# Ledger of designs, part 70: designed miniproteins, single chains, continued (5)

Each design is a single chain, and the fold is of that chain. pLDDT is the mean over its residues in the fold that is shown.

## One batch from the design tools (miniprotein)

Design m18415
Fold by ESMFold2-Fast:
Structure m18415 (fold): chain A 75 residues (1-75)
Amino acid sequence: SQLRDLEDLMRALREAGARRVEVVRMELDAEGRLRVHLEVWVDSREDAEAVARTLRERRDQLRRVGAEVDIHLRE
């Protein structure tokens, strides 16, 4: 399930140190594929590095949910 993949991804991002993970857009494309835009907020460089590593490890999951991810670092 693409929704389960999205839930697992969002959980992993929070566990990696994301302060906030928000779905800012979720739609189905003309072919019925899920497209998701996620905004991720982190408060430290260490959390940003952990989130980036998590995204790299879960690239196949990102592709399955059609996820675009923007990371916002607040120093």
Scores: mean pLDDT 85

Design m18416
Fold by ESMFold2-Fast:
Structure m18416 (fold): chain A 58 residues (1-58)
Amino acid sequence: SDEDVALLSRLTGLPRATVRRILTGELAPPSNFAAAVWDQLPEHIRERIIAAAQRARS
């Protein structure tokens, strides 16, 4: 959702377009992606990041 993208963009400092591409699995997330704010993320967003990283590795 746009709200998840907006939240991650704000917390990571990455553009919304880049965050959206990471969440779709189009871009592999950087090794430090959201690491500093991981505990601040809602569980559903953490699950989306994990799923997207798995898709990008496929």
Scores: mean pLDDT 76

Design m18417
Fold by ESMFold2-Fast:
Structure m18417 (fold): chain A 110 residues (1-110)
Amino acid sequence: SPVEEIEAVLAELEKLQAEIEKNGVTREKIEEMLALADKLADLYAKHRDQLTPAQKQALLDRMNDLSVAMDKWAKELNAKGDHELARLAVRVSMTFGAIALALATDLLTD
C-alpha cells in the first residue's frame, strides 16, 4: 500500500530524528535523512491522489516538524564550524519544506 510505504518512511525518519537528538548530528545521519526525505518526496508525488485530506494534514504537520528540527541542527553545526554538514542539513530542511508546500497546496484544492 502507498500509505504503508509512506508510514514506513515516516517511522524511519522518527527513529533517526530521535537518534540524532540523543547522540548528536553526524554526516552519515544527515545523509540518511536526505535519502529518506527524497524517497518520501517521490512517494508523495506518485501517490498524492490516494491519500485522504486527514493523512495529508498529518504528513504536513510532520514535514513542518522535521524542517524545524533540520534548521535547528544546521544552526548548531554552523556554530561548531561544520559549515559543510550545516549546508547539507539546510538541503534536507528544504526538501521537507518542498513536500510541505505541495501538501498545503493540495489541501487547498481538495
Scores: mean pLDDT 88

Design m18418
Fold by ESMFold2-Fast:
Structure m18418 (fold): chain A 65 residues (1-65)
Amino acid sequence: SPVTRAQILRGLFQMSISSTEMVIELIKENVKDSQRAQKLIDEHKRAIADLKKQIADLDKKIQQL
């Protein structure tokens, strides 16, 4: 069903967020250059924000079904 497909996609986006959050923690622990670390963290935080927006859009569509 369209609802089931949207729920699966939502789960995949949530997994991507969790993986990206893990990468941010690894950057904080392993990247010695503070300016380089901050740039990488900011890039990954933007990716998380985009994924969260996509989840919100999916949740809105699911509510309309």
Scores: mean pLDDT 86

Design m18419
Fold by ESMFold2-Fast:
Structure m18419 (fold): chain A 94 residues (1-94)
Amino acid sequence: MPSREELVEEFLRRAEEVLRSEEGLSEETKKAAIEAMRRAARAGLARGLSVEEILDRMEQAIAMTLLEHKVPMEVIKRIMEKLREVRDEILERA
């Protein structure tokens, strides 16, 4: 069965792909959101948090970064909806 670390790494990889493929984001915003997500993942893993809690914190880090960069709400909602689908798929295997 996948480890907690493997599930978090899968979400990281798939979320990075979602962010990198989004045409409505600047390269600087993509980089900032990915770095914020990676920090949340590392912190959650180091603290021994559940996969669900780590993924929630990773999603929050992305959303907050997009808001700070003044990304339009329609773009944020589209990204967060895609990330929720990825999260649900991963948690079904957790």
Scores: mean pLDDT 87

Design m18420
Fold by ESMFold2-Fast:
Structure m18420 (fold): chain A 69 residues (1-69)
Amino acid sequence: MEAILKKVEEYMKEKGIETLDASEVATIARELGLDVSRAQVSTFMKAKGIERLDAEEAAELLEELRLLL
């Protein structure tokens, strides 16, 4: 969990962004070795009623995706 949150925060700082979209979350997921598509992330976010994620929400989503594999 802490390692994923740190990766998300580093990505956000590198890009100069404060929230993440589905494409950005999918990019981080692939860097973590998760075989997920942008479409899968977008579908999951839509199911939760979320258009953008903060760092903590993105870390939680990435852990959920890891468990669903």
Scores: mean pLDDT 79

Design m18421
Fold by ESMFold2-Fast:
Structure m18421 (fold): chain A 80 residues (1-80)
Amino acid sequence: MEIEHYVKLGADEKEIRETLYQSRLMLQLSAYRKALQDETGITLQMPADGLKSQAGLDAARAAYDAQVAAALEAARAAAG
Protein backbone atom coordinates (compact mmCIF):
# COMPACT_ATOMS: atom_id res chain seq x y z
CA MET A 1 0.00 0.00 0.00
CA GLU A 2 1.27 3.46 -0.94
CA ILE A 3 1.07 5.97 1.92
CA GLU A 4 2.29 8.87 -0.24
CA HIS A 5 -1.24 9.31 -1.64
CA TYR A 6 -4.14 9.76 0.81
CA VAL A 7 -7.71 9.23 -0.41
CA LYS A 8 -10.05 11.18 1.89
CA LEU A 9 -13.05 9.21 0.66
CA GLY A 10 -12.79 5.52 1.56
CA ALA A 11 -9.39 4.87 3.18
CA ASP A 12 -9.66 7.69 5.81
CA GLU A 13 -13.42 8.31 6.15
CA LYS A 14 -13.22 7.51 9.88
CA GLU A 15 -10.41 10.09 10.31
CA ILE A 16 -12.51 12.73 8.47
CA ARG A 17 -15.55 11.93 10.65
CA GLU A 18 -13.42 12.09 13.80
CA THR A 19 -11.97 15.48 12.70
CA LEU A 20 -15.47 16.88 12.03
CA TYR A 21 -16.72 15.50 15.37
CA GLN A 22 -13.76 17.07 17.22
CA SER A 23 -14.38 20.41 15.44
CA ARG A 24 -18.04 20.25 16.54
CA LEU A 25 -16.97 19.60 20.14
CA MET A 26 -14.58 22.58 20.01
CA LEU A 27 -17.35 24.83 18.65
CA GLN A 28 -19.64 23.76 21.52
CA LEU A 29 -16.88 24.42 24.07
CA SER A 30 -16.11 27.81 22.47
CA ALA A 31 -19.80 28.80 22.69
CA TYR A 32 -19.98 27.69 26.35
CA ARG A 33 -16.77 29.57 27.17
CA LYS A 34 -18.10 32.74 25.50
CA ALA A 35 -21.42 32.47 27.36
CA LEU A 36 -19.60 32.11 30.72
CA GLN A 37 -17.28 35.04 29.90
CA ASP A 38 -20.24 37.23 28.85
CA GLU A 39 -22.19 36.27 32.02
CA THR A 40 -19.34 36.51 34.58
CA GLY A 41 -16.59 38.66 33.01
CA ILE A 42 -14.05 35.92 33.77
CA THR A 43 -11.47 35.17 31.05
CA LEU A 44 -11.29 31.48 30.07
CA GLN A 45 -8.79 29.83 27.71
CA MET A 46 -9.48 27.21 25.05
CA PRO A 47 -7.61 23.90 25.57
CA ALA A 48 -4.46 23.70 23.43
CA ASP A 49 -4.84 19.99 22.50
CA GLY A 50 -8.53 20.16 21.53
CA LEU A 51 -11.33 17.73 22.35
CA LYS A 52 -11.74 14.11 21.19
CA SER A 53 -14.95 12.93 22.91
CA GLN A 54 -18.21 14.03 24.52
CA ALA A 55 -16.67 13.08 27.89
CA GLY A 56 -13.79 15.44 27.14
CA LEU A 57 -16.26 18.23 26.32
CA ASP A 58 -18.20 17.56 29.54
CA ALA A 59 -14.93 17.56 31.56
CA ALA A 60 -13.76 20.83 29.93
CA ARG A 61 -17.12 22.49 30.65
CA ALA A 62 -16.93 21.28 34.28
CA ALA A 63 -13.37 22.69 34.47
CA TYR A 64 -14.67 26.06 33.22
CA ASP A 65 -17.48 25.94 35.83
CA ALA A 66 -14.87 25.21 38.54
CA GLN A 67 -12.61 28.07 37.31
CA VAL A 68 -15.57 30.48 37.32
CA ALA A 69 -16.68 29.34 40.81
CA ALA A 70 -13.12 29.72 42.18
CA ALA A 71 -12.70 33.19 40.61
CA LEU A 72 -16.09 34.38 41.95
CA GLU A 73 -15.25 32.97 45.42
CA ALA A 74 -11.87 34.79 45.36
CA ALA A 75 -13.56 38.04 44.25
CA ARG A 76 -16.18 37.68 47.02
CA ALA A 77 -13.42 37.08 49.62
CA ALA A 78 -11.46 40.13 48.36
CA ALA A 79 -14.62 42.31 48.50
CA GLY A 80 -15.54 41.20 52.07
Scores: mean pLDDT 74

Design m18422
Fold by ESMFold2-Fast:
Structure m18422 (fold): chain A 97 residues (1-97)
Amino acid sequence: MKKEKIKELLKRFEEERELMDKLADDPEVGRPLKAEKLKELMKELFLSLGYEEVAELYEKLLDKAVKEKRPLSDEEIEELNEKAEEAAKEIEKILKE
């Protein structure tokens, strides 16, 4: 069932998020690992669910940060989270049906 696959992907996303938060205290391991895992997970999750725009936004923000020779800002991460939350709400409606 499509519903089961979406549930598994959402559960995996939440588990990875919890793991990344736990590792966030280590700036050498936590921060770069979180960025790499979020890139991989967001791309996999949202492309699989048809939300290509969220994955594209992440790539655009990374490209901008590289050009400006800086890491992603908390504001840019929040923008990504807002878009992901919008997509998650739409998915939640599907899961309730």
Scores: mean pLDDT 63

Design m18423
Fold by ESMFold2-Fast:
Structure m18423 (fold): chain A 60 residues (1-60)
Amino acid sequence: SHMEKVKEERLKKLEESAKYYYPENKDLIDFYIDLAKMALENKPVEEIKEFVKKYLEKRK
């Protein structure tokens, strides 16, 4: 849909801007962008929780 394309384009611009201003935080930016994509795709809450859990475990 048109709204899906607008959201995807906005996310891409946000990702590019965030990585430009905070290049040291690329891993964290990638995490938040992927999380936003999962939300836009209406992934189950349990799948989102597992994604967050795996990210946090990787940072220990």
Scores: mean pLDDT 80

Design m18424
Fold by ESMFold2-Fast:
Parts: C-alpha cells; sequence; structure tokens
Structure m18424 (fold): chain A 70 residues (1-70)
C-alpha cells in the first residue's frame, strides 16, 4: 500500500538523520529534519493521501526523530 511505502521512506529519512547527527551540529540536523518533514507532507498531499493519515505519519516521524535527538 502507499502508506507502507511512505513508512519505508520515513524509515530511510530517519536513518539519514541519525547519520547526520554524528557529523553535523544540532541546529543543522533540526533544519534537515524540518525540510524532510515538509517534503513528506507535500508529497503525501500530491499523492492524495487523506489528511488524517498524513497527520498520523508526520506525528510518527516527529516522535521518532525526537528520540534520535536524545
Amino acid sequence: SIVEEIREVIEMKLERLKLAKKYNSKEEVLKQAEEEENYLRERMKELGVPEEVIKELIEEYRQRFKKILE
């Protein structure tokens, strides 16, 4: 399903953010995370993903990213 494909993309982006944390400032990593979130949101809208599903997937991304920063 498209939702499972989007979750795979979220997983890949989160792995990149973990790697970025090792080599970049916290400010740079936060900026990258925000840019990736905006990309995900716009892409999901373009694909016709329901707004409620977009909110759930973005919240999942945000919570997982927060754990990476800890």
Scores: mean pLDDT 87

Design m18425
Fold by ESMFold2-Fast:
Formats: structure tokens, sequence, C-alpha cells
Structure m18425 (fold): chain A 71 residues (1-71)
């Protein structure tokens, strides 16, 4: 998810929807799982609409773990 993280650094944040789409594209995780990971990262950050670069990294980690458990 390096491209999503770099975009969050340049823009200051990504929306949860933007983060989910980029994570799914970069990692091959399903969009549904990428969305759940991104939303969960947003909840932990106190903002369910936007993720900073650290939030995007956490979203990708959560999505990959969720995909592994559900496979």
Amino acid sequence: AEEAVERAKREGYLTVDEAARLIAKETGVSLDIAYQGSFSAGLMNGDTERLDAEGVERAAELALEMQKVLS
C-alpha cells in the first residue's frame, strides 16, 4: 500500500473510500475487506471519514489480516 500512503502524505489525508479502493488495488484484497479495514482504522483514529498516512498503513495491515482469517 505504498502508493496509498504516499498519496495520504501529499494530500494530508485520504477518505476511507479512497483508501479502501487504493488498498484493494495495490494488495489484491477484496474491496469489501479493504473497506472494513479502512473503516476500522478510522474508528481507532476518531475520524471514520478520513485517514492520515499512519491510518492508511494501519488500514492495509487490518485488511490483510482480515483477508487471511476469512480465507
Scores: mean pLDDT 82

Design m18426
Fold by ESMFold2-Fast:
Structure m18426 (fold): chain A 99 residues (1-99)
Amino acid sequence: MIEVKITAPDEVVAGGELKVTGEASAPVDRIQALLLDEDGTIVATATAEVKDNKFEVTLKAPEKPGEYTLVAVALRKDADGTWVQVGASEPKKVKVKAP
């Protein structure tokens, strides 16, 4: 499994920009960042291309304040053009604060 390491703020303002940076332990074609609510529902997502095993992506924080879980998923495109998950980061808690 490919390891993904992420760096992101512990807090973001509702509706603000959450900048996520990181690196993959091996070459991957894309990183997809996912922000999950307390029920595990994806509330925000963004895709970044990877260059030199490094990436940067910006998510828009939801308008609802609360605790969320940030995960970055590593993807490769197979021979048939299908995107396959080949790794993921450790989950990171992010607090969305009221404006």
Scores: mean pLDDT 83

Design m18427
Fold by ESMFold2-Fast:
Structure m18427 (fold): chain A 77 residues (1-77)
Amino acid sequence: ALSPEQQALKAQINAILDRMLALAREHGAAALPEVQQLAAELMKLGQEFRSLASDEQVKELMAEMQEKAREIAAALS
């Protein structure tokens, strides 16, 4: 089970990924500057999650993030 801090970080990470995907779907390549700003925020939250999480929890989150990243990249094209 995730701690409350880990749950909050995962929720923030998912919210940013969902926002990135929504922007990419609505604006395509024009969303790139905003998506890049959100990606920087995502990297900071990801580092915080890695500092608190087990290897298995990190592996699960990374797999989920990679899947969403592929969807975002496709929408930006």
Scores: mean pLDDT 83

Design m18428
Fold by ESMFold2-Fast:
Structure m18428 (fold): chain A 73 residues (1-73)
Amino acid sequence: MKEELLERLIAAGVSRELAELIVAAAEKGQAVDPRIAALLTGQSYATVSRQLERLVALGLLERLENGLYRLAS
């Protein structure tokens, strides 16, 4: 599961650092905050947000009303 999700995220054009953060959050049942993800990965907020929105478009993540992201069901 962890390895499959990680490879899907990387194949979708997400950085390894962001992909690993998304997998770790998902394993804990947590949502991803793009601002915190930007800080932890060393990427800009714009770069992280673009990658997360790409994953939403691919059906891998869903965007919540508060601007956080989680794995799509």
Scores: mean pLDDT 82

Design m18429
Fold by ESMFold2-Fast:
Structure m18429 (fold): chain A 73 residues (1-73)
Amino acid sequence: SELDEVVERGYELLREIEEILKSKKDDLSDEEAKKILKQLQELAQRFVEAVKNKDIEEMEKVIKELEELKKKL
């Protein structure tokens, strides 16, 4: 279903960003790593809430913000 596809895309993107952060742990300052991790945690929480509410529009908005975060890495 459309809902299942958007949910899968969001969780895959969250995992990709987590793996990128792991690969860069020695290249980022503690302050930079904490800022990125906080942003990722806030976006992950928003995504989980959107999934609970079956809010595809909000899920797509969070995915867009996750893609922008990934581009900064």
Scores: mean pLDDT 84

Design m18430
Fold by ESMFold2-Fast:
Structure m18430 (fold): chain A 96 residues (1-96)
Amino acid sequence: MPTVFEIYREASQILYEALEKYLETGDPKELEQGVDEIMELLKKNNMSKKVQAMILQSLIKDLERAAKESTDPKKVKAYEEASKLLDKQLQKIKEE
């Protein structure tokens, strides 16, 4: 069974690849597909709702930091859009 840290690392890699594709294509579906892939990763590894929420919160904080540190408005927009999609999934978990 992979550790929570290994799953977080894999989710972070999926998120990074989705961000790169979004920056290349401008297509918001790239971010949506990345977030969906992260959610499937969490489900496949039988992560509890509490652990899923913790991982999503960590990814959102990583994006908020990246947005504050970036001087590129296109990258800032990408980080904000990805954060918004992750937050929607987090709110859905909290309602369950």
Scores: mean pLDDT 86

Design m18431
Fold by ESMFold2-Fast:
Structure m18431 (fold): chain A 64 residues (1-64)
Amino acid sequence: MSPLLREKVRAALLAEGYSEEEADRIVDQLEFEADKYKNREAGIRIVALAILHVGLELERELAS
């Protein structure tokens, strides 16, 4: 994962109310998953979409 994408993902998790430690753990796990793809860009996009989806679901649950 690129350093810029990693920081954007981390910042998004912190904005959602995750602790720095928890955000770092999530980013590390997702970066590990992205590394399994030969087309790293496609893997990173899938990972980023998964993070966005989880964040939106949590926002909906908390708003209810």
Scores: mean pLDDT 69

Design m18432
Fold by ESMFold2-Fast:
Parts: structure tokens; C-alpha cells; sequence
Structure m18432 (fold): chain A 63 residues (1-63)
């Protein structure tokens, strides 16, 4: 994801997947981390391991 519209599409797809699979917090974090490129994964890995914190940081990065 490199454009704002790409980020919104990514977030929508991710939320649909998570909603349909009833994943745990740890599993949600793993899905998020596996859905981003290596540069973003490196940046997110420096943050606290909370799904909401990581998702908000990803959103802020693309805004």
C-alpha cells in the first residue's frame, strides 16, 4: 500500500477478513504484519504489539 486509496482498500479487505474469521488479538496482529511490505513491517515492529496501535500507526503513515 502506497496511496491513500490503496490504504483504504487494504483496511477494508483486512477488516472483512478479521470479521469473518473471529481471530484472536495475536492472530490479528500476525495477519496485519503479513499484509504489509517489509519496510512497513520493520516500522510497525518497533511499536507495542496491540492490533489497534499498529493499525492506527499504519493509517497515520499513509495519511
Amino acid sequence: VKETDDYKEFEKKLNEYLKSHNLSEEERIEVLMNSVNEDMKKKLSKLHPSYHILLNALKEYYE
Scores: mean pLDDT 70

Design m18433
Fold by ESMFold2-Fast:
Order: structure tokens, then sequence, then C-alpha cells
Structure m18433 (fold): chain A 59 residues (1-59)
């Protein structure tokens, strides 16, 4: 579970470091991650939402 989440974040870090940092900061709260996504640019918002969806799938 945690190992799969770490892999998702590492892949995101390679493609969008800002989205990865926000996912790390909010990894214990999907709701906070969604709120952070609303304040981000469209590309970063999409990356965060995709990251959340992948994390929820492996929980």
Amino acid sequence: KEEEIEKIIEEMYKKNPVAARLLIATRDSVEKAKEAAKLADPNTQKAILEGIEKIEKVR
C-alpha cells in the first residue's frame, strides 16, 4: 500500500515536481490534495487529480 503510493509519487516527481510535492504534503488527506489542486495551474491540477485517483486505487 505505502510502497505503491511512493512509486506513484516518484513517477509524478519526474513529470511534474510541483504536483509531486503537493501530493507528498497532503498524502494523509485526499481532501486537502483536492483543495490544493484547485489553486494550481491546469496542467498541475490535472496531474494532482490523476495522482489522487491512482493512490485511491491502490488503497
Scores: mean pLDDT 74

Design m18434
Fold by ESMFold2-Fast:
Structure m18434 (fold): chain A 80 residues (1-80)
Amino acid sequence: SEVDELLAVIRANVQALLTPSGERTPEREAELLAQMEAALARLRELLEREPSEELARAVAEAEALIAELRELLAEQRANS
């Protein structure tokens, strides 16, 4: 389903950003974050058009993952 594909993008990008990588650029981090934000925006659009418990849970999971990742990245930047 589109929901499963959007969640897969978010989960894959979270894993990529949390995996240690000496060659990761700020541009690549921004690209991955932008992809996750776009996927979340699409999940929210789907929830508004066709409300379901599955979509509500998908949006909640996506929001929690992105928020947690942003906090971790902000902490890493502050300590750099």
Scores: mean pLDDT 81

Design m18435
Fold by ESMFold2-Fast:
Structure m18435 (fold): chain A 116 residues (1-116)
Amino acid sequence: MIEELKRKAEELLQQLRELLARLRQALAAGDLAAAEAAVREFIRLAREGIRLAMEIDKLGELELAKKIIEEIIRLVEEARRLVESDPRVPAELRLELGILLGIARIVLGVLNLLLK
């Protein structure tokens, strides 16, 4: 069971990295429809990743859960930087990324307390 969750986490993190590459390419090409689609899918998968990390934590794999959340935070920070620097991207997507980043940081704070 835990090995399946580890594989799902790595697959999800890889999908997030691919969506960031797609977002960068879409913004560079001026393809706002593709950029918006990439951000929306990124937000959906990042939320799934946070839930998956919390599930991994419940199984006692605290260090792995922390690593997954830390990677999600880094990827969300990169996505936010890309959309905050481009005024063509809708403001609501910037707000959603900001909220998601806040949630992920709170989860990381809780995991850090458990890993003392």
Scores: mean pLDDT 85

Design m18436
Fold by ESMFold2-Fast:
Structure m18436 (fold): chain A 56 residues (1-56)
Amino acid sequence: SSMEKKVDELIAESNRLDQYLLDNPDLPREVRREIVLESASLSVQAMSLIIKQKVE
């Protein structure tokens, strides 16, 4: 897959996790924390790939 497609997939998955948090306000705190960290991780991965594309 192209790098742009991978970036789009990472951003889409991060957005899906954010929506899941909004749809499930009564999630246990530890579960919510794990999902927030996963969403943040995906966003950081997408940003890293965007920076790589601009340098290459």
Scores: mean pLDDT 85

Design m18437
Fold by ESMFold2-Fast:
Structure m18437 (fold): chain A 100 residues (1-100)
Amino acid sequence: SDEDRREVERIIDELLERMYEVLREKAPEYADGAYDIARDAGRSMLDWLMENRPDWSIEEITREAIRTMNNAAVGYLTRKGLYDAAYAVSEVVRERLREL
């Protein structure tokens, strides 16, 4: 539903802000790029899951969107050799997944 979509989008946006804080500290020149790629990946996954997986719970959809965001951000940062930033992002994501 539109209400379920908005709740997952709220969680994605909250996680993006937490990611952006560590990115500003660890990789300031790449913070906006990593944020944008994580946002786009997470929202694209959310759009696909909401259309193609009506049987999935909000928790399952949220978890998969978050994993997709992590993979996109970490992939971007590791291609740039920014391993400390990639690790910091992964830690933020692991913490958030524990809260689900």
Scores: mean pLDDT 91

Design m18438
Fold by ESMFold2-Fast:
Structure m18438 (fold): chain A 88 residues (1-88)
Amino acid sequence: MKEEAEELYRLGKAALENSQSDVEKAIGIFLLKKAAELGNPEAAELLKEEMKKASNEVKAGVKKLEERYKKDKEKTLKDVKALAELIA
């Protein structure tokens, strides 16, 4: 659990730092949300900062990923992690 939270935090942070679009930023923020939900405090702090700066388009992208996650958690997380690895 702690190792998964740290992995999601690192990947989400890297994806955000290398993001070139609102979709890519939404992917990074989504992973930070999942890391924070798993108890990573660094992810929670970074998430708070990024959400203050996020455009409406980025926020909509995150909401769409959260809706997908509610329907299929494993597939959504796997797909988002794969996309984040390509961005990072």
Scores: mean pLDDT 84

Design m18439
Fold by ESMFold2-Fast:
Structure m18439 (fold): chain A 120 residues (1-120)
Amino acid sequence: SVVLTPEQKEIADVLLKYRAYLGGVLAGIYASEYGNEQEILEDIATLSPETRRYLTLGFEEGKKITKEEEKEKKRKEIEEKLKKMDEIVEKILKGEELDEEQKEFLEEAKKVVEEIEKKE
């Protein structure tokens, strides 16, 4: 029942792709702890090509993190970013203007998404 504007759709697309990338990083960290890499890769392979691209890159980056302190730092960074995404989505759905910090976050997310697209 909520129809997004073209601008809101662009923001939502960037945030969904960035969320997929960050989720991939978390999955890679978990695979390095539990040894379930094959099962996770099979699950990723069933997803749409667009989503799979972002998840796969995140997964490869996450599984390279082997030190416990680096894993914990990365989990906290991702949790903070996911929280910021939820706050941005809530403001967009309410028709509220984003603040400067939220605009900077979107620019960061867009750059990460664009870099992933260029690496193919």
Scores: mean pLDDT 79

Design m18440
Fold by ESMFold2-Fast:
Structure m18440 (fold): chain A 97 residues (1-97)
Amino acid sequence: MLEEAERLVENVKKAFASGDPMSAAAAYTGGVATLEALVNSIEDPELREKARELREEAIEHLREALRAVEAGDIEKALEHVEKAGEKLLELVRIHES
């Protein structure tokens, strides 16, 4: 699961690095769906609450990344994708615990 999450982060980075708004939007949608699925798979209520916070932070970074691509600021978009990826990896570690 961790290796799959790392691969997803790399694929999202590539989509945003392309500067194509359609590719970025597709990566955003896929990233959000993955985050929601991971949170919903956590059975422990305390871990699920922490996972919801990480999901919200990751989604906000993905939204800012999408806005940055639309503005032509690819460097800023990749900065936000990196931060979203860090939250996703932390969420995956919680799920594995």
Scores: mean pLDDT 82

Design m18441
Fold by ESMFold2-Fast:
Structure m18441 (fold): chain A 85 residues (1-85)
Amino acid sequence: SQLDAEVLGALALMVIALAEKISDPETAKKLRELGDKFVEALQAGNYEEAAKILREAADFLEKESGDTTMANALRKIADELERLA
């Protein structure tokens, strides 16, 4: 449902915002750019693309920070968004 997509979107944006706050400025900038692309895909109802962007953000975050907790949270949200597509 659209409500499920809105809740998943809000959770993803909270994870991205937390990652942004604890990252260096260059990593934070890239996370913000990915977050903006995610919002655009989600608003277009393109849940497949939104999920893809979250997986890209997760991979980037894991590579730059080594923190798998936030990366795995984004991957889980991406899996749930794909089920809505």
Scores: mean pLDDT 85

Design m18442
Fold by ESMFold2-Fast:
Order: structure tokens, then C-alpha cells, then sequence
Structure m18442 (fold): chain A 73 residues (1-73)
């Protein structure tokens, strides 16, 4: 249905955030400066989400934008 855009349960949201944290750690451990910068940007975004400054939907949209920008470069 066109109104139902948020499909993640709280448990799924926690699992996704845990995955993002692991991805950030891997990026920050990379020898590639561009990947480390991506990791730092993702870490800052995650910190804003965990501080309650972003909703899960806002976090997902910003994360998608950041990843698309990084992959397009």
C-alpha cells in the first residue's frame, strides 16, 4: 500500500544498526583514505540517530544518499 513505507520492526532496526556499526568499524580500519572518510561520515550520522536527532526513516534516507554519493565517485 502506498502509505506503508516503514517496514522495519524495532528488532529489525536494532539488527540493522548493529550491522551499520560493524560496517563503520571495517571502513575505519581500511587502508583506503576514501573508505575511512566514508566510515567517519557514517559514524557521525549513526551518532545523530542514536542521540535521537534523526528518526529511523531520516537515518535510512541520509545513509542511502551518503552511500550513493560515495559509490558514484
Amino acid sequence: MPFEEIELSPEEQEAFIAYVRQLIAQLLASDDPALRQLGERMAALLEEYEAGKLSINEFLRELERLLQEALAA
Scores: mean pLDDT 76

Design m18443
Fold by ESMFold2-Fast:
Structure m18443 (fold): chain A 100 residues (1-100)
Amino acid sequence: SEIDKLKEEIEKLIEELKKTVEELAANRDNRAARDALIGRAFEIGGRIVKLLKELEEKGVPKEEIEKIINEIISALREMKEKYPEVGGLLDFLIRELEKV
């Protein structure tokens, strides 16, 4: 279904975000790489928020959307524990997800 495809796209973006955060942590001393990866993390986060809103517009119940959001926030919190140096970026993304 179209809803299942949107959910699959969100799952792929979450994995891309995790990879981007890992690369950001590995490249913290390389300013150019760090700036590019921060930009990519914001772009991926914005796309996740957009797709979550599209799920809501397509009639997916608010409770189901909130469950997906909470699962993403849990993953971001786990990444923050592993990579505290990028905690500020992750806290920003968590706050944006909480506004959906």
Scores: mean pLDDT 86

Design m18444
Fold by ESMFold2-Fast:
Structure m18444 (fold): chain A 75 residues (1-75)
Amino acid sequence: SSHLQLGLAAYKAGQLDTALYHFQKAIEAGDERALLALGMILQQKPDPRIAELLAKAAEKEGNQAAANHWRQLAS
């Protein structure tokens, strides 16, 4: 999605607040590719801000196991 693309571009540029805003908008829009892309980023480069964003998204869906998994990848 456009929000995912904007978020990835901002993240690579070090604009973390802008990146998180766009990532959250992509998740809210139901862009499944956003969760996959962010999960891959987190596995490649542990980032507590990305881990927390994914964990909160999982918690909103009632998936506590996924939330714990995402936080562990950035510990």
Scores: mean pLDDT 81

Design m18445
Fold by ESMFold2-Fast:
Structure m18445 (fold): chain A 117 residues (1-117)
Amino acid sequence: MLGAEGAGLGVLGGLKGDAEEAKKGGELMGEGAEKGGELSAELAEGVGSTGGGSASTTAKMGGEDEKTLSGKKSGEGVGEGGRLASELAKKYGEEGAKEGGKKAKEGGRKGAEEAEK
């Protein structure tokens, strides 16, 4: 909600050359992205735990069928890759969203400053 409201205000402010609206929109977008990152991290942690286990199990089954995955080693590699991707998603999802929020807030602020010139 906050992210969507901030994005709307930022876009409208930028198009109209309204520096105050653009700044406010950027700040709301940053806040929404930060809060969204916290929620996304909780969801990613749940999905990561479930997805990593499922990927590992599926890869072991696929690895036993050499016709499908070129043997057990390939299946194990797919499972490990899925597990690592899940861990990266839950770890960097939160960090990425927080960093994105900071960048959006700074961008909105700088955009407002440039619009005032």
Scores: mean pLDDT 43

Design m18446
Fold by ESMFold2-Fast:
Parts: sequence; C-alpha cells; structure tokens
Structure m18446 (fold): chain A 88 residues (1-88)
Amino acid sequence: MIYKVTIKTPPVGPPERRRELSREVREEVDRILKEEGLTDAKVRIEVEDGPEVRLTITIEGTDREKLIRAGERLAKHFGGEVSYEVLE
C-alpha cells in the first residue's frame, strides 16, 4: 500500500526567484524526510505559475505514520495545507 501526502504552499516569492525557491523547498523537504527516516519516499515538487511562486509538494511512501509526521512538519514550516491519499 502506498500513501500520498500533498502540501500546497502559500505564495513564497516572486517568479524571478523560482529556481532558488524550488531548491530551498527541495532541501527542506529532503531534510525533514531524512529526520523522519523516509529514505525510500518519492518526492515531486511542482512550481505553479502566477504573479507569485506557489509550490505543490507530493510525497509517496509506504510508512503512513512517518509520512503524516513529515506532512505536518512541512505544512507548519511553509504555512501550507496538507492532504492525504491512499494509493492502491
């Protein structure tokens, strides 16, 4: 069974900083996942176009408890919304 966590960030900066913001977000995601022991998790970060940069972070893995903790930590860090889905 695979679990999916999706985090949508609020606006994080201007489009000119898209590359830097994506890197900073990826580094933070990777750090939290390592701290939670989610070394097998698949991470996808998508940048949403607009007047401000918004990111969608998708994390898939098999450890539900760790994914929930990681998702809550990321939502708290970025001030975003978290949603959870089970993939079968």
Scores: mean pLDDT 80

Design m18447
Fold by ESMFold2-Fast:
Structure m18447 (fold): chain A 77 residues (1-77)
Amino acid sequence: SNLAEFYTGLAYLWDKKGDYLNAATGYYMAGFEYNSEGADENAAVYYRRAAKLWRMLGDFEKAAFLDAQASELEERA
């Protein structure tokens, strides 16, 4: 199983294509999988990437939620 790497790769490709909605979702899924594995540093990185894309898309509520999740993980790292 390597769902975190799968979602990371998929999100990266969407990001490069300019498909920010799918990229944001993919980075969120990657962060979730890393969080489930206890990889707090990696989870925080991908939650921050998803938050940045959600802000660019105008979804400030999702962005703020993911920034809060990343901050909690960064304090544990």
Scores: mean pLDDT 86

Design m18448
Fold by ESMFold2-Fast:
Structure m18448 (fold): chain A 91 residues (1-91)
Amino acid sequence: MEKLKIAENILEACLEQFEKGVKIGSESFNKGLEAFKQEDYEKAAEFFEKDLEETTDEADRKITLLFLALCYKKLNKLEKAEALLKEVEKI
């Protein structure tokens, strides 16, 4: 899926900035990035879901939904990943 590849590219760029000590987004979002870097995709998904509860900006929500979809793809929860990608299309 092309949207998941875009999400992977954005996530890689975010991880690069995070490793350089640049804070990019909320505390929950940064904790999600740290968990994803540690390959703890379940914890990463929990933190990204928490970020979605706290975030009202449509662009930020769209990015977090893409990262959450990527987490579920890594967990082999493909139906959940697809549902999140469809939600991104509504934003």
Scores: mean pLDDT 75

Design m18449
Fold by ESMFold2-Fast:
Structure m18449 (fold): chain A 88 residues (1-88)
Amino acid sequence: MMERLKEKAEREIENILREMQELIDKYPEKKSEYMEEGFERITEIISELTGVGEPAARQMSQVLLQKHVDELEEKKKREELENAMRAA
């Protein structure tokens, strides 16, 4: 039961991060606003699901956002390389 709840929460968090990524890609000047919104939503989900204190939930949200940022940078680097190879 708990593992399925965790998987659902992780999927929900992944959807939030994905939506945030799409918005950041379209409007990079608003990156900080979208990241703040994503952080708040993720923190709420973690707090609700795990019952951990706010400081722990915020720390976990920060780690998840940092991981997403790192993955986003890796994806953009890959897309830039593909675009460079596609542009003769």
Scores: mean pLDDT 74

